# Designed miniproteins, single chains, continued (3): the designs that were tried, part 66

Each design is a single chain, and the fold is of that chain. pLDDT is the mean over its residues in the fold that is shown.

## One batch from the design tools (miniprotein)

Design m10277
Fold by ESMFold2-Fast:
Structure m10277 (fold): chain A 76 residues (1-76)
Amino acid sequence: MREELERRLAELQAEIERLIAQLSPEAALEVRLEAQRAIARAARVAEEEGELAGLEEAKRGAEEVLRLARERLAAE
């Protein structure tokens, strides 16, 4: 299960970076700041609840960041 979460997270991160490359500098910064906040939250969850819980939170956060990136790209 951990390997599946890590694989999915890597896929989400790659897609986010691909979308960021297509955004304006301002929109790219907004998405990167949200990604940083999501990473920080996942790190805290991992510290408090364990590595698997942290990976699940990282996946959820990445999905939210991906949604934001898509919304920002559609608005440009």
Scores: mean pLDDT 83

Design m10278
Fold by ESMFold2-Fast:
Structure m10278 (fold): chain A 87 residues (1-87)
Amino acid sequence: SIEDLYNKIEREIDKLEMEVLRLILQLADEEERERFIAEVTRLSKETKEKMEEAVKNNDKEELLKIYEEYKRRLEEIKRRIEALIAE
């Protein structure tokens, strides 16, 4: 069902968000940490709202599209954080 797919996606998102948060906590600058936390929090909220709408509409294709876009955006954020840690 779409609910089973959504539950699986939510578990994967929680894991990815935790990985990003662990990297954010490695940043020495507090302002940079706060900025990245705010960015991820906003993006997470917007993504969850879009996914919940896709589930409500029983649109599996849209749900997967939103998930793939969110994964891509989290990977971009992760790369930016890793670049700062490497300095």
Scores: mean pLDDT 88

Design m10279
Fold by ESMFold2-Fast:
Structure m10279 (fold): chain A 77 residues (1-77)
Amino acid sequence: SEKEREKAILEKRRKVSEKLRELIEKKDYDGAIELLKEVTGRTDAPDELARKIAEELAEENEKIKEALEKEKKAKAL
């Protein structure tokens, strides 16, 4: 039963990661930023999971990293 819950979380992570990677591959950084805002702003979405995926991709993309830092500053207010 625990393994099934872990697999479900990994599947959600996989889908979000695929969407983000597709947007980055198309060089649609604005779309990727909007997707992150929508996912983190949703009440039913795991914000921490979306952030971890974005941070992994941000290491390769400074524009996404800056957008994530800007969001953190806005929430700190």
Scores: mean pLDDT 61

Design m10280
Fold by ESMFold2-Fast:
Structure m10280 (fold): chain A 74 residues (1-74)
Amino acid sequence: SLSLEEVIEGLEKLLEATKDLSETQQRLIAASTLREYAELSEDPELRELLLEGARRLEQGVAVEDVIAWMRERA
């Protein structure tokens, strides 16, 4: 089962893997990844949290700030 801790680890690895891309590209890739994780999640509360994270990224919140926001909820 997908956990919030696994999602956070995935985003941190994604941020490192995309460090040479623009901030906008990093945010959009991270948002897409969170939406994919949401579709795979069997937990409705986790799914809503992941969709909120994706929305924040799409609205211009930095990936690091979304990771920090998620850590506060883990």
Scores: mean pLDDT 87

Design m10281
Fold by ESMFold2-Fast:
Structure m10281 (fold): chain A 95 residues (1-95)
Amino acid sequence: MKKELIDLANEFTALVKEALKAYQESKDKARELLGRAHGIAEKIIELLNKTNGDGEFVEEQFDRIAKYLSESFINYSEGSEKLNATLESLIEHIK
């Protein structure tokens, strides 16, 4: 369970970071990667609600990720720093 959550969180963070990089070259590719990341996010929330009941915390982190990802498209440097910090916080919480 804990290892599975960490693996899913790492896959989610990798997809979000890849989508951020891809956005500069192709918005369609970024949307596809974000769609895949959203699917992983739903699985993380479902597993946490089933086992630990802390899905609200994870949902709040995903809201922050969506906000900072949006900010990164306007100001890549500042937004990506906030995004990376939020992703690291999410992984640390799941560990």
Scores: mean pLDDT 67

Design m10282
Fold by ESMFold2-Fast:
Structure m10282 (fold): chain A 80 residues (1-80)
Amino acid sequence: MLTPEQQRLLEQIMLGLEKLSAEELVKLLLEDLSIEEAQELLNKVEETIKEMEKNNIDPEKTEKLREFAKILKEEIEKKE
């Protein structure tokens, strides 16, 4: 079961992805976040994905969240 914090994070990312591509959403977030804050966000997203996979929670949203996490990780690595 997702924590209220993980559920809110999932909902915020899904809302962003309804209006923007995953790449556009990641770029927008990284304009406002430090590298440390971006890494913290990635860690929270990855933990949320693990919990969703472990409990078979919403496979379609889990896949979208995985794609978001992949792009976020790649963009963080480009800024190092």
Scores: mean pLDDT 82

Design m10283
Fold by ESMFold2-Fast:
Structure m10283 (fold): chain A 87 residues (1-87)
Amino acid sequence: MKVYSEEEASKLSPFEQLKLYAELLLEQNADDPRAEEVRKRLEAAKTSEEVIEIIVEYLAEVHKMSEEQVEELREKMLEDLKKMLES
């Protein structure tokens, strides 16, 4: 893992910021056997929307989220992405 400063992170595109966020989530759950598969999926992701889907699916499995909670998280992350793109 490369440690990014707050200043370095602010210079990243929304796509790169989402990937960084996902990497931090995986680091916090390093002992989870799903983390390796999720990391491979993140490396293959080409769009911000793909990164969001990977994060949502991972968090749903880790936290045993209901379908309702998964949809709320997906909507929130897509809204946050839209705000980043409009800024």
Scores: mean pLDDT 73

Design m10284
Fold by ESMFold2-Fast:
Structure m10284 (fold): chain A 55 residues (1-55)
Amino acid sequence: SAADEEAVKTIESLDARGAAAAGGMAGRDSGNEEAARQGIESKTAKEAAEAARRS
C-alpha cells in the first residue's frame, strides 16, 4: 500500500541521515568525496519519499 511504501522510505531516509552524519566526519578527513556521495544518495532517497507521498 502507499502508506506502507511511505513508511519504508521514511525509515530508509532516517538511516541515510544517520550514515551521512557519521560519514561527514570521515569524509572531511579523506577529502569530502565520500561525504558528497552520501549527500547525493540522501537527496535521492528524499525525492523518492516525496514522490511516494504525492501518490
Scores: mean pLDDT 56

Design m10285
Fold by ESMFold2-Fast:
Structure m10285 (fold): chain A 103 residues (1-103)
Amino acid sequence: DEILNDEEVSKILSESFREEVPKELQDEARDVLTKAALNLPIEKVSKEVLDAVVNTLQGVLEKTKDKKTLELVLKIVENLLKAYPDNEKIKELLEKVKKQLKE
């Protein structure tokens, strides 16, 4: 995707890492989030990395009312749900982002 590069995605997501995600998990979580944002294949990661990804996206949703950022989060969550179709936290996150986009 030429519309959003890895640096732009990383910048948006890194501001949400600062208080909610352990530093060691930030690199793996950022990689997963970047791949989801770019429609790249997402391999299954540890529960700790997946929890870090979900917590980061929840933080973005709480801080951001910007429609473009919410649309990016929606894309990321939809792609995560394709990789983890039975994950209840990702399903709840999808419902939350859809509600914020309707506002």
Scores: mean pLDDT 72

Design m10286
Fold by ESMFold2-Fast:
Structure m10286 (fold): chain A 71 residues (1-71)
Amino acid sequence: MEKIKKAEELIEKAIESFKTDVERALAYMVYGLAKASGDLKGGIDMLIDIAKRFGNEEAVKLLEEAKKLLE
């Protein structure tokens, strides 16, 4: 439970680092769907791809840390 909670904290920090309301909305949608489907790891992979496309290195770093906690 602690690792999942820490991963969720890192994901939320990554999403908050996104620059626009549209980027954050997209990220929250992916995160919400990942939680609902039980595929949080897949959701993190998608969020990393999105963050890289937006040039958000801070989000990539936080999301990679979250992914390591779930491995």
Scores: mean pLDDT 82

Design m10287
Fold by ESMFold2-Fast:
Structure m10287 (fold): chain A 75 residues (1-75)
Amino acid sequence: SADVQRLLEIAKQRKKQGYSLDSIIALLDSSLGLRIMGLEVEARLKGIPQEELDKQIKELQEIYSEVKRQVEKDS
């Protein structure tokens, strides 16, 4: 997906800047956590159904899992 490619490009840029694999993984984990928190807060404020929120979180987790898998494999 376009989101996977964007995150992979960011990870590659961080690697070129001298970031370690562990640092890149930590940045991805922090980014995912903040985005999930944002989705949960927005869902609460806008009255989004729990089932729809769960789907959005799952899709986001799958994107980050794929990025992490590729970053670890290519390191």
Scores: mean pLDDT 86

Design m10288
Fold by ESMFold2-Fast:
Structure m10288 (fold): chain A 120 residues (1-120)
Amino acid sequence: MKELLKKISREKLIEAFADAVVGDIQLRAKLTPEQAEKVRELVRKAFEALYNGDYDKAIELLKEIEKLVPPEAQETVRDLINAVERVKAGKSVEELIEEAKKTGNAYYSLVARLLYAKEI
């Protein structure tokens, strides 16, 4: 049952990261409960796409979130899109961590952690 444990761990990790992103958005802008639920679902789907190597789908889903959130939270979503675009461009986990330190964009580190979890 190692495969089942790995799947459950992946799902929990994606949910934790979706919670973190929704929380970050809520710190910048008040979302309605319906908006928060839709953002959470789109973030989960984006991270599943990212985990599976479908970077174009992940970026598309994140761009939908950018359109859904108030202007005050759009920069947070753009920071996440930028992190995924750097992965698509072939940046390594180490390079993503360096970019996180250089830019202050914590999503480079979050994306690097998700990609590392894929290899475990």
Scores: mean pLDDT 77

Design m10289
Fold by ESMFold2-Fast:
Structure m10289 (fold): chain A 90 residues (1-90)
Amino acid sequence: MSEKELEEEVTIAMVRILAWLAKQAAEQGDGEEALELARRAAELAISSGSERAKREAAERIEEVADHAESLGMDETAEELRRIAEEVRRE
């Protein structure tokens, strides 16, 4: 595994962990923490320059948005969807 390949795999793993933590924050009623964690995942993916990492971040953040919406956190869900769209656009 090259250094670049290792960096991509580490980035994707961190994105997945951050998205999972964002979902847990939403389940605890902490929309602000969910948004912070999702933004960190998005920034990490964008900074990596990896299309695979950006795709993973967008998909996982959209899953967090769907979960937040199911909990009645409509404003948090809308902001999470905006973050996912920003990642896909970059």
Scores: mean pLDDT 87

Design m10290
Fold by ESMFold2-Fast:
Structure m10290 (fold): chain A 92 residues (1-92)
Amino acid sequence: MEELEKILEELEKLLEEAKKKGDTLSALVIENAIKTVKELKEGKASELDIEITIGMTRIALGVRKLLGDKEGAELLDRVIELLEKALEIYRS
C-alpha cells in the first residue's frame, strides 16, 4: 500500500468516529482533509494546499479547546498529525 493510502484509511476511520458521535463540524473538517490528501495523491494539489488545510484544522481545534470540547479537540489533533505525515511523505 502507498503511504498516502494508509493516511486516507486512518482519516476515513476518524470520519466514521465523528459521524457516530454526531460531531457534524469535525466530520466536515475531516471530509475536507480527505479531499486534500486525495488531490495530493492525484497530483492535483500543492504543498501549499495541504499547509492551508492544516492551518484551517488548527483553527477548528482552537475553537474546540475554547468551548471545552476535549473529545472533539483530541479528534482534530489526530487529523492534524495525519495531515503533517502526508506533507512529510509529499516532501520525501
Scores: mean pLDDT 83

Design m10291
Fold by ESMFold2-Fast:
Structure m10291 (fold): chain A 72 residues (1-72)
Amino acid sequence: MKLSGLVQRALLEAASELREMPGWEDLSDEEKIELILKLAREIAASMGHELSEEEVEAIREEVREALKRLRE
């Protein structure tokens, strides 16, 4: 599923903020996914958009793929 520009923006901002968190690198991929999803949901809501269940699942998949790629 292709995420909207607003949802993509929220996801990128969430990931950027969480990468600066102390201990971020020590978290499991699943913990990172859930923290990014939580913050992305809050950022999207601040922009007037509530994430659908399909958008939540799409975010989990995108973050999982990105984290695997970054470990290379």
Scores: mean pLDDT 78

Design m10292
Fold by ESMFold2-Fast:
Structure m10292 (fold): chain A 82 residues (1-82)
Amino acid sequence: MDEKVLLIEVNASMVLITMAVMKLLGASEEEIREAGKKTIEKVTKGLDEELAEIAREVMERALEAYLKGEEINLRELAEEAL
């Protein structure tokens, strides 16, 4: 397994888990989106600039798919972006 793919999957999973928890607590779509965006900013701060850009793109795609109720394959999204 590519270590970069795994790193993106783990970070994107943290974004989706944060959003799912917010939804279960009765948060609005706006609050869920805000929580997701804040989590993306936090998890990308520790990455180098190039990897951070790719990871942000994958996480933003996963965030939008989650809000639309679409199925999400984080590995495929990470592999497509790398």
Scores: mean pLDDT 82

Design m10293
Fold by ESMFold2-Fast:
Structure m10293 (fold): chain A 82 residues (1-82)
Amino acid sequence: MEEKIKLALEAARYLARDDLEGAREALSKVPELKEEYEELLKKGFPEGAAGYAAIMGFAGELYRQGKTEEALKLRKEVDEIL
């Protein structure tokens, strides 16, 4: 779980720099993030918006699984980056 959160934050940092290739690479290393990101791209969402939405969706899923501290920390750190 720690590694997945680290990769989500790495993706957020790439998005903040408009490094869409770096963001895609980081997201692709977490199956849940990769799947959501690719589905949003198929629906015609811009790469930056799709990446942000995938990360926020992942944080929401952590919250639903009872991982409240991890979910809130991820959301806070992403908001500080973006």
Scores: mean pLDDT 83

Design m10294
Fold by ESMFold2-Fast:
Structure m10294 (fold): chain A 118 residues (1-118)
Amino acid sequence: MSDEEIIELLKNAKRIVIVYDESKYKELAEEIKEALKKAGFKVELMNIDDFLKEGYKKLTGSDLIILIGGEREVFEFLQSGVGLPVIFLAINSRLAGALSFASEEEALNYFKSLLEKL
């Protein structure tokens, strides 16, 4: 996925929902939320378990999902059958079709740099 494709997804979103595992990625999710809100986006955080149980049913085709996790979280999301726009963000994992980063700091710096291009 190119920077241009990600920028297009962000620009077309009415709301961004960051879906994450609260036990692993809470700090990263909160920092990405702050960066996006400063850039003028409407942003919500959602625990992945809450998303999979009921939360996905409250989303519309105008929402963009940023899923923070690894192979388990991506697999669970794909099995849910949710047909919404999604950006997969993988930390310490190489996952096909995801934005893969060696650290949470690298991922946060990438999003900050991307938002400067908007």
Scores: mean pLDDT 77

Design m10295
Fold by ESMFold2-Fast:
Structure m10295 (fold): chain A 73 residues (1-73)
Amino acid sequence: SEASIKAVEITNELKKKYPLATQEGISKAAIAISNGLIKAEEEDDPEKRKQYIEDGIKTAENILKKSYEEAKK
């Protein structure tokens, strides 16, 4: 799906910032981005669409940061 392809692309860019992120963390981040993109696709309001995408990416970054911090132990 288009959302899945975009989610993989965005997740790959975010992984560059968090090289110690676990596979579980990476998978959860991709799901968060995909969920944001799916919600954006269903939304008619351009401002709300942008917000769903931004929220998905922010959630993914938080997941990757947590995964990175846990991996540092």
Scores: mean pLDDT 81

Design m10296
Fold by ESMFold2-Fast:
Structure m10296 (fold): chain A 74 residues (1-74)
Amino acid sequence: SEEEVKLRSTFLKVAREVVDRADAEGLTQAQIDAILSALAKKFVELYKQGKTPEEIEKEVRKFADEEIARIKAA
């Protein structure tokens, strides 16, 4: 379906950008893997709530930024 293709593309795009950013900001591979796992869970949660791909992208990006900041502050 078009929605499934767009959701998959959105997730892969955000995941790639988050990996690149977290790596550039000095996070370890284990920390990056933890963020990706949390992102996947957040993505599924928002999808189950009936969010659009655009809404999911915005919320997942915000969540990723908050997770990177949290790990850096620890």
Scores: mean pLDDT 84

Design m10297
Fold by ESMFold2-Fast:
Structure m10297 (fold): chain A 105 residues (1-105)
Amino acid sequence: SIVDVIREEFKAALASGDLKKIAEMYAYNLSIVLYTEEHLPVEEIVDRVYEEVKKMFPDVELPREEIEEIVRSAIALLEVYPEVREELVELSREMIEEIKAKYHP
């Protein structure tokens, strides 16, 4: 399953302690949730994800252009694999909670 591949990549990123990778993972998962549950336009998702990443990881250099790439990548995955949307949203919520618990308790 593509979701299992994503889960293992996220686990590896979290275990690495690489704050930039973890911030990118946070941006990706937040994009999945905002797109699927709130049905926001892409531009609005980019703005919200950028602000949330800066709040959670203020010391990580993740420019808006990289956030845009992450948002578009997340949306593209949901468009290619619509059958896994529900499972992917559940994984994304789990990853967001785990990241928040560790970096913003």
Scores: mean pLDDT 85

Design m10298
Fold by ESMFold2-Fast:
Structure m10298 (fold): chain A 55 residues (1-55)
Amino acid sequence: TLAVEGGRLTLEGDYATGARLLNKAGLYGSGTAVLQLANDGDDDKAKALGQALLG
C-alpha cells in the first residue's frame, strides 16, 4: 500500500512525497533514485520509475 502510493505520486509528478513514501516502505534505493532523477530534470525517467513500482 505505502509502496503503491509512493509509486503513484511519483508517476503524478509529486517526486518529494513519492520518494518519502517509498523510503517509508523500505524502498530506499527507489526513493533516492526518484529524487536524483527529479533534481536532474529527468521527469520522463522519474515517472517511468513510478510506473514500474505500480506493477
Scores: mean pLDDT 81

Design m10299
Fold by ESMFold2-Fast:
Structure m10299 (fold): chain A 94 residues (1-94)
Amino acid sequence: SEEEELIKRAEAAKTRAEKAEILAEAALKELEKTLKYIAENDPDKALRNLAKNALEALKIPDEKKRKLELDIVAGLALMIAAVEKLIEEREAKK
């Protein structure tokens, strides 16, 4: 039935979203580690200061910053969807 197919599609989409959240969290942790390394070890004082400022920006619990972060993530998700569509269209033309 169409209802059963829609349910299976929704479950697959939910699993994909959960995987995307795990990958995003892992990427943010790697970014934080890289910024900490630069802040402590880079020979360029200007780059160390920029890395320190970026780390401080990540620590501030600001509702406006959270909204901006969500808007950026939504934009990236739309770009990924657009790229997936281009790949599918390219494969369909083979």
Scores: mean pLDDT 64

Design m10300
Fold by ESMFold2-Fast:
Structure m10300 (fold): chain A 87 residues (1-87)
Amino acid sequence: DPELKAFDKILEEIRKLAEAGDREGVLSLLDMLIRDFEAHKDDPYAQEAIEILRELREKVRAGTVTLEEFNEALDKIKELYKKFLEK
């Protein structure tokens, strides 16, 4: 699925920025993903993804998230996006 592959590349870029300690870059891309999912706010998978992304954004901003927790959250976002595309 080309849309899932494109999304996975965006998540990979976010992971690289997080590993590099680029908080501003991470927050910018998380804000982009939140806006993209908000365009589909009527979808339950998009709603769950927005909730996870907003919580993750606040933890990144506060510096309270580990790389392990961050990567686990992005893995869950990828699963939700896959389910969103399967409609």
Scores: mean pLDDT 86

Design m10301
Fold by ESMFold2-Fast:
Structure m10301 (fold): chain A 69 residues (1-69)
Amino acid sequence: MTEEELENWKLLFEDVIDDEEAGDALLRVISQLPREKALAYLDVIEEIAKSKGKEDLLNRVRELKAQLE
């Protein structure tokens, strides 16, 4: 993923992540993607969750990444 792609996805995910139900739906959709693509999107969400101090979301992303590895 390029730095420009990362920034664009960050903006989209920041809006979605502020809604807990929408964030959960996003993680569910990402978990259904091919492993390599799912891991790339989860890395983006992990960075956003960490920057916003969303510990519950951060823990969920990390658990999901571990399950996909």
Scores: mean pLDDT 74

Design m10302
Fold by ESMFold2-Fast:
Structure m10302 (fold): chain A 119 residues (1-119)
Amino acid sequence: GSLGSVAIAIGDASSRAASYLASDRAVELRGAELILSTGSPEEMAEEAIRALEEAVRRHDRTRAYVAISETTLGRENAERVLEELIRAAERLGATRIRVERREIGGERVLVLEIEIERP
């Protein structure tokens, strides 16, 4: 089966964090790198969900790394975006969802790691 990897950065500052996480995990981007720095938190979540759905459609197995900047969005907006992404991942049949708070380059970031295996 095919493996797709996607890295998504939400908030301008989180783009460096997403790149760092992809590199740290030795993840080859076979899907999309998506940087979402404009629009509402809801619009950014919808675009990230669209990218995840596309990767799942094209690949037998998908690994997604999402960096959500608390520094850029504010804590409440970042947590709301995280919850929307978790709900979408669960709907898509995620086999693994992991969340952690990190500081990367002086930026506070929520890191969401998702694995989805297509039936």
Scores: mean pLDDT 75

Design m10303
Fold by ESMFold2-Fast:
Structure m10303 (fold): chain A 85 residues (1-85)
Amino acid sequence: MSLQQQLVEKLRETWFELYDLYLQSRANGDSKDQQIEKIRNLAKKKLEEYLKQEKDEKVREQFRQELERLVKLMEDLIDLDERLG
């Protein structure tokens, strides 16, 4: 796979992990703030793990930016779920 395909695959894997955590947190009756905190904590852990393995600064920065976008999307989904449920 190209470097870009590897990055996309890792981001996809991370998205599914964040989404699974969101579903578990919601099923446990966690508040919106608790759901957001858990998502942010997992994202921080995943970022730290990625940055320890990746040495290319441009790829590191791209992963950080895309991960921040995924976290924002999760926060927006949590907000929407609270408004609808």
Scores: mean pLDDT 83

Design m10304
Fold by ESMFold2-Fast:
Structure m10304 (fold): chain A 91 residues (1-91)
Amino acid sequence: SRRLEEERRRREEREFEIDVWESMATMRALDDPLRRRAMQAMIRVMVRQNSTDDEILARMRAIEAMTDAQVRALLAQYEAQLREMERQERE
């Protein structure tokens, strides 16, 4: 149906956007696996929430300025949000 095709197209567009941002996160946090992982989790959450490019960039910069303890706490929050989003998408 048209609705299912629109849903598939939006999912494909979202995955492409995530791939582009994850590539940027990898380059920005090349020698920092903790911050890279946190940025990747953040990107997946924020893209699904239809966050703007400016909001995503601002959050990347915030993660770069955080302590390792703050980044670990933030990563745990984003991973919990992702699990909840994936659960809802399966329903």
Scores: mean pLDDT 85

Design m10305
Fold by ESMFold2-Fast:
Structure m10305 (fold): chain A 62 residues (1-62)
Amino acid sequence: GSLGDLIDAGKAAGASLFMAGDVAHLIYNGASREEVIDYLVTEYGLSREQAERIVDAVFKAA
């Protein structure tokens, strides 16, 4: 999938456009599942459960 496909997957999972863009860029550049989850928890203040839902949706679109 394209970078746009990753952003769309993140948004469908409940991420804002900016959050979905950050997640998509991290995954597109080879970040691990745990690195992206930790990023969302630390930088956006999401619960781990919310972060896992968004990240897993984007990885499935990758």
Scores: mean pLDDT 83

Design m10306
Fold by ESMFold2-Fast:
Structure m10306 (fold): chain A 104 residues (1-104)
Amino acid sequence: STVFRLRLVVTGGSGGDMTVGLSGSLDSTLTEEQLAVLEEQAAAMEPYLKEIVERRIELELELTVTGEDAAVWREALERGLEALREAVETGEAVRRRVEGADPP
């Protein structure tokens, strides 16, 4: 099974400086459809992430997707994008864990 893991953290210090931490692991044997979903969702997340950092909003997102179904990958990544959107819409800290897996 292909496994994708992403951890995105945006934290503020008492001095007002923002720190962005991005870590992930990815199976190098991605399908063309999985790669397309990742590229599309990364592009969709970029403007929200920029606004989160500019507005000094705290975010913690953990995402794990397991399996080959591009639709499951899309759903999980869209739930991740919703966390970024929620942080922007509320101006409040968001902490979210997203898990997606192919049906048995």
Scores: mean pLDDT 76

Design m10307
Fold by ESMFold2-Fast:
Structure m10307 (fold): chain A 87 residues (1-87)
Amino acid sequence: SAPPSVLEQLEAELRALMDRHQASPAARAAVEAAFREFRARLEAGEDPETAVKWMYLRIADVPELSEEARRELAALLARFLARLQAE
């Protein structure tokens, strides 16, 4: 089978991060809602750097995420951007 898309890989990593940090249902729902809008922005042709910055700001507004979870999420977004910019 074909490897997952960069977006599919990011979605899977976000789910794994939420599970690993035992995120509350409210925090998980907020992250999932932010990711849906992030995907829609990219599908609408928004610049990836702009979309990633938007996503980071939306995640910063999510209550009850630990500093560890936020740092790991920032690293996931950085890896996503690097994958999209790979030659």
Scores: mean pLDDT 81

Design m10308
Fold by ESMFold2-Fast:
Structure m10308 (fold): chain A 82 residues (1-82)
Amino acid sequence: NPIENAIKGMEAALEDLKKNNAPEGAIKLVEEGLKKVKEAKTPEEAGKALKETGEKLLKEYGDDAVSSGVGAALVQAGESLL
Protein backbone atom coordinates (compact mmCIF):
# COMPACT_ATOMS: atom_id res chain seq x y z
CA ASN A 1 0.00 0.00 0.00
CA PRO A 2 1.76 3.21 -1.20
CA ILE A 3 -0.04 5.47 1.32
CA GLU A 4 0.77 3.16 4.27
CA ASN A 5 4.42 3.05 3.13
CA ALA A 6 4.45 6.87 2.88
CA ILE A 7 3.06 7.14 6.44
CA LYS A 8 5.71 4.70 7.74
CA GLY A 9 8.44 6.63 5.91
CA MET A 10 7.28 9.93 7.45
CA GLU A 11 7.07 8.36 10.93
CA ALA A 12 10.65 7.01 10.55
CA ALA A 13 11.85 10.44 9.31
CA LEU A 14 10.21 12.15 12.32
CA GLU A 15 11.88 9.66 14.70
CA ASP A 16 15.30 10.28 13.07
CA LEU A 17 14.89 14.07 13.40
CA LYS A 18 13.92 13.78 17.09
CA LYS A 19 16.73 11.32 17.94
CA ASN A 20 19.30 13.63 16.32
CA ASN A 21 17.95 16.82 17.99
CA ALA A 22 17.07 18.45 14.67
CA PRO A 23 15.71 22.03 14.78
CA GLU A 24 12.20 22.26 16.29
CA GLY A 25 10.92 23.88 13.06
CA ALA A 26 12.19 20.90 11.00
CA ILE A 27 10.39 18.48 13.34
CA LYS A 28 7.20 20.59 13.02
CA LEU A 29 7.39 20.55 9.19
CA VAL A 30 7.55 16.73 9.17
CA GLU A 31 4.70 16.49 11.74
CA GLU A 32 2.55 18.71 9.45
CA GLY A 33 3.56 16.60 6.42
CA LEU A 34 2.66 13.40 8.29
CA LYS A 35 -0.85 14.78 8.98
CA LYS A 36 -1.26 15.53 5.24
CA VAL A 37 -0.07 12.04 4.23
CA LYS A 38 -2.52 10.45 6.73
CA GLU A 39 -5.34 12.48 5.06
CA ALA A 40 -4.27 11.43 1.54
CA LYS A 41 -6.87 9.45 -0.45
CA THR A 42 -4.59 8.69 -3.42
CA PRO A 43 -0.87 7.87 -3.93
CA GLU A 44 -0.56 11.19 -5.83
CA GLU A 45 -1.83 13.17 -2.80
CA ALA A 46 0.60 11.26 -0.54
CA GLY A 47 3.44 11.90 -3.03
CA LYS A 48 2.69 15.64 -3.14
CA ALA A 49 2.71 15.83 0.67
CA LEU A 50 6.05 13.95 0.87
CA LYS A 51 7.67 16.07 -1.87
CA GLU A 52 6.37 19.40 -0.46
CA THR A 53 7.59 18.51 3.06
CA GLY A 54 11.02 17.44 1.74
CA GLU A 55 11.38 20.60 -0.38
CA LYS A 56 10.55 22.80 2.65
CA LEU A 57 13.14 20.94 4.76
CA LEU A 58 15.83 21.44 2.09
CA LYS A 59 14.93 25.13 1.62
CA GLU A 60 14.65 26.10 5.31
CA TYR A 61 17.00 23.56 7.01
CA GLY A 62 19.46 22.59 4.26
CA ASP A 63 22.41 23.51 6.51
CA ASP A 64 21.35 20.89 9.10
CA ALA A 65 22.79 17.53 7.99
CA VAL A 66 19.96 15.34 9.35
CA SER A 67 17.17 17.68 8.14
CA SER A 68 18.70 17.96 4.64
CA GLY A 69 19.16 14.16 4.44
CA VAL A 70 15.54 13.57 5.50
CA GLY A 71 14.38 16.31 3.10
CA ALA A 72 16.14 14.70 0.12
CA ALA A 73 14.74 11.25 1.02
CA LEU A 74 11.18 12.64 1.28
CA VAL A 75 11.48 14.42 -2.11
CA GLN A 76 12.66 11.14 -3.71
CA ALA A 77 9.85 9.13 -2.03
CA GLY A 78 7.27 11.74 -3.13
CA GLU A 79 8.53 11.73 -6.74
CA SER A 80 8.18 7.91 -6.80
CA LEU A 81 4.40 8.30 -6.16
CA LEU A 82 3.82 11.05 -8.78
Scores: mean pLDDT 86

Design m10309
Fold by ESMFold2-Fast:
Structure m10309 (fold): chain A 130 residues (1-130)
Amino acid sequence: APNPPPAPTSDPSRPRFSSPGLQLFRDRVVASLLAHPVAWPFRKQVDPTREGRPDYSAVVPNPLDLGTIERRLENGYYHSIEEVEADLRQMFENARVAYPEGSGFREAAEELAEIYDKGLAELRALAAAS
């Protein structure tokens, strides 16, 4: 059978990252976050229907997850580390707005945010030492 051509956005021959710094951010920060067990609520986009949250899009106008952020990094969507940091902060803020204190999703968000802050500090310390 003829193989269909690969989708343009998934072509491995294309440059994926806008800069080497963004590739390092993905490898050291985003990949580390995705590997953590507490990342379970953030590996995929929130399904408002499944969660019984039909108003989620009204409460969270910019829905974000780690999988989306990683794909955006790999597709050259971001032009600076600050843009990735902004999306990660928005992802954590979305969880704080959408979920009450003491919920599993909120607790996972707070723990993952602390892991992110440590990883970001380590990356910035490496840059400052250079």
Scores: mean pLDDT 73

Design m10310
Fold by ESMFold2-Fast:
Structure m10310 (fold): chain A 59 residues (1-59)
Amino acid sequence: SLLDYVEKHAKNPKEIIKEALKRAEEKTKDYPKGSPEFIKAFREELKRLLEKEGVVAPE
């Protein structure tokens, strides 16, 4: 899974996950918790944060 990839390759996986959750919540505050829109935003923010650390995000 994408979360397993973050845990294996990120320098601080807990901080990346926390920041991605925060960003996804801010982007999808008008959508229900656990919506497909939230999940999509969360995955995109995880990928962006990994790329900032120089880690190539999985497709």
Scores: mean pLDDT 76

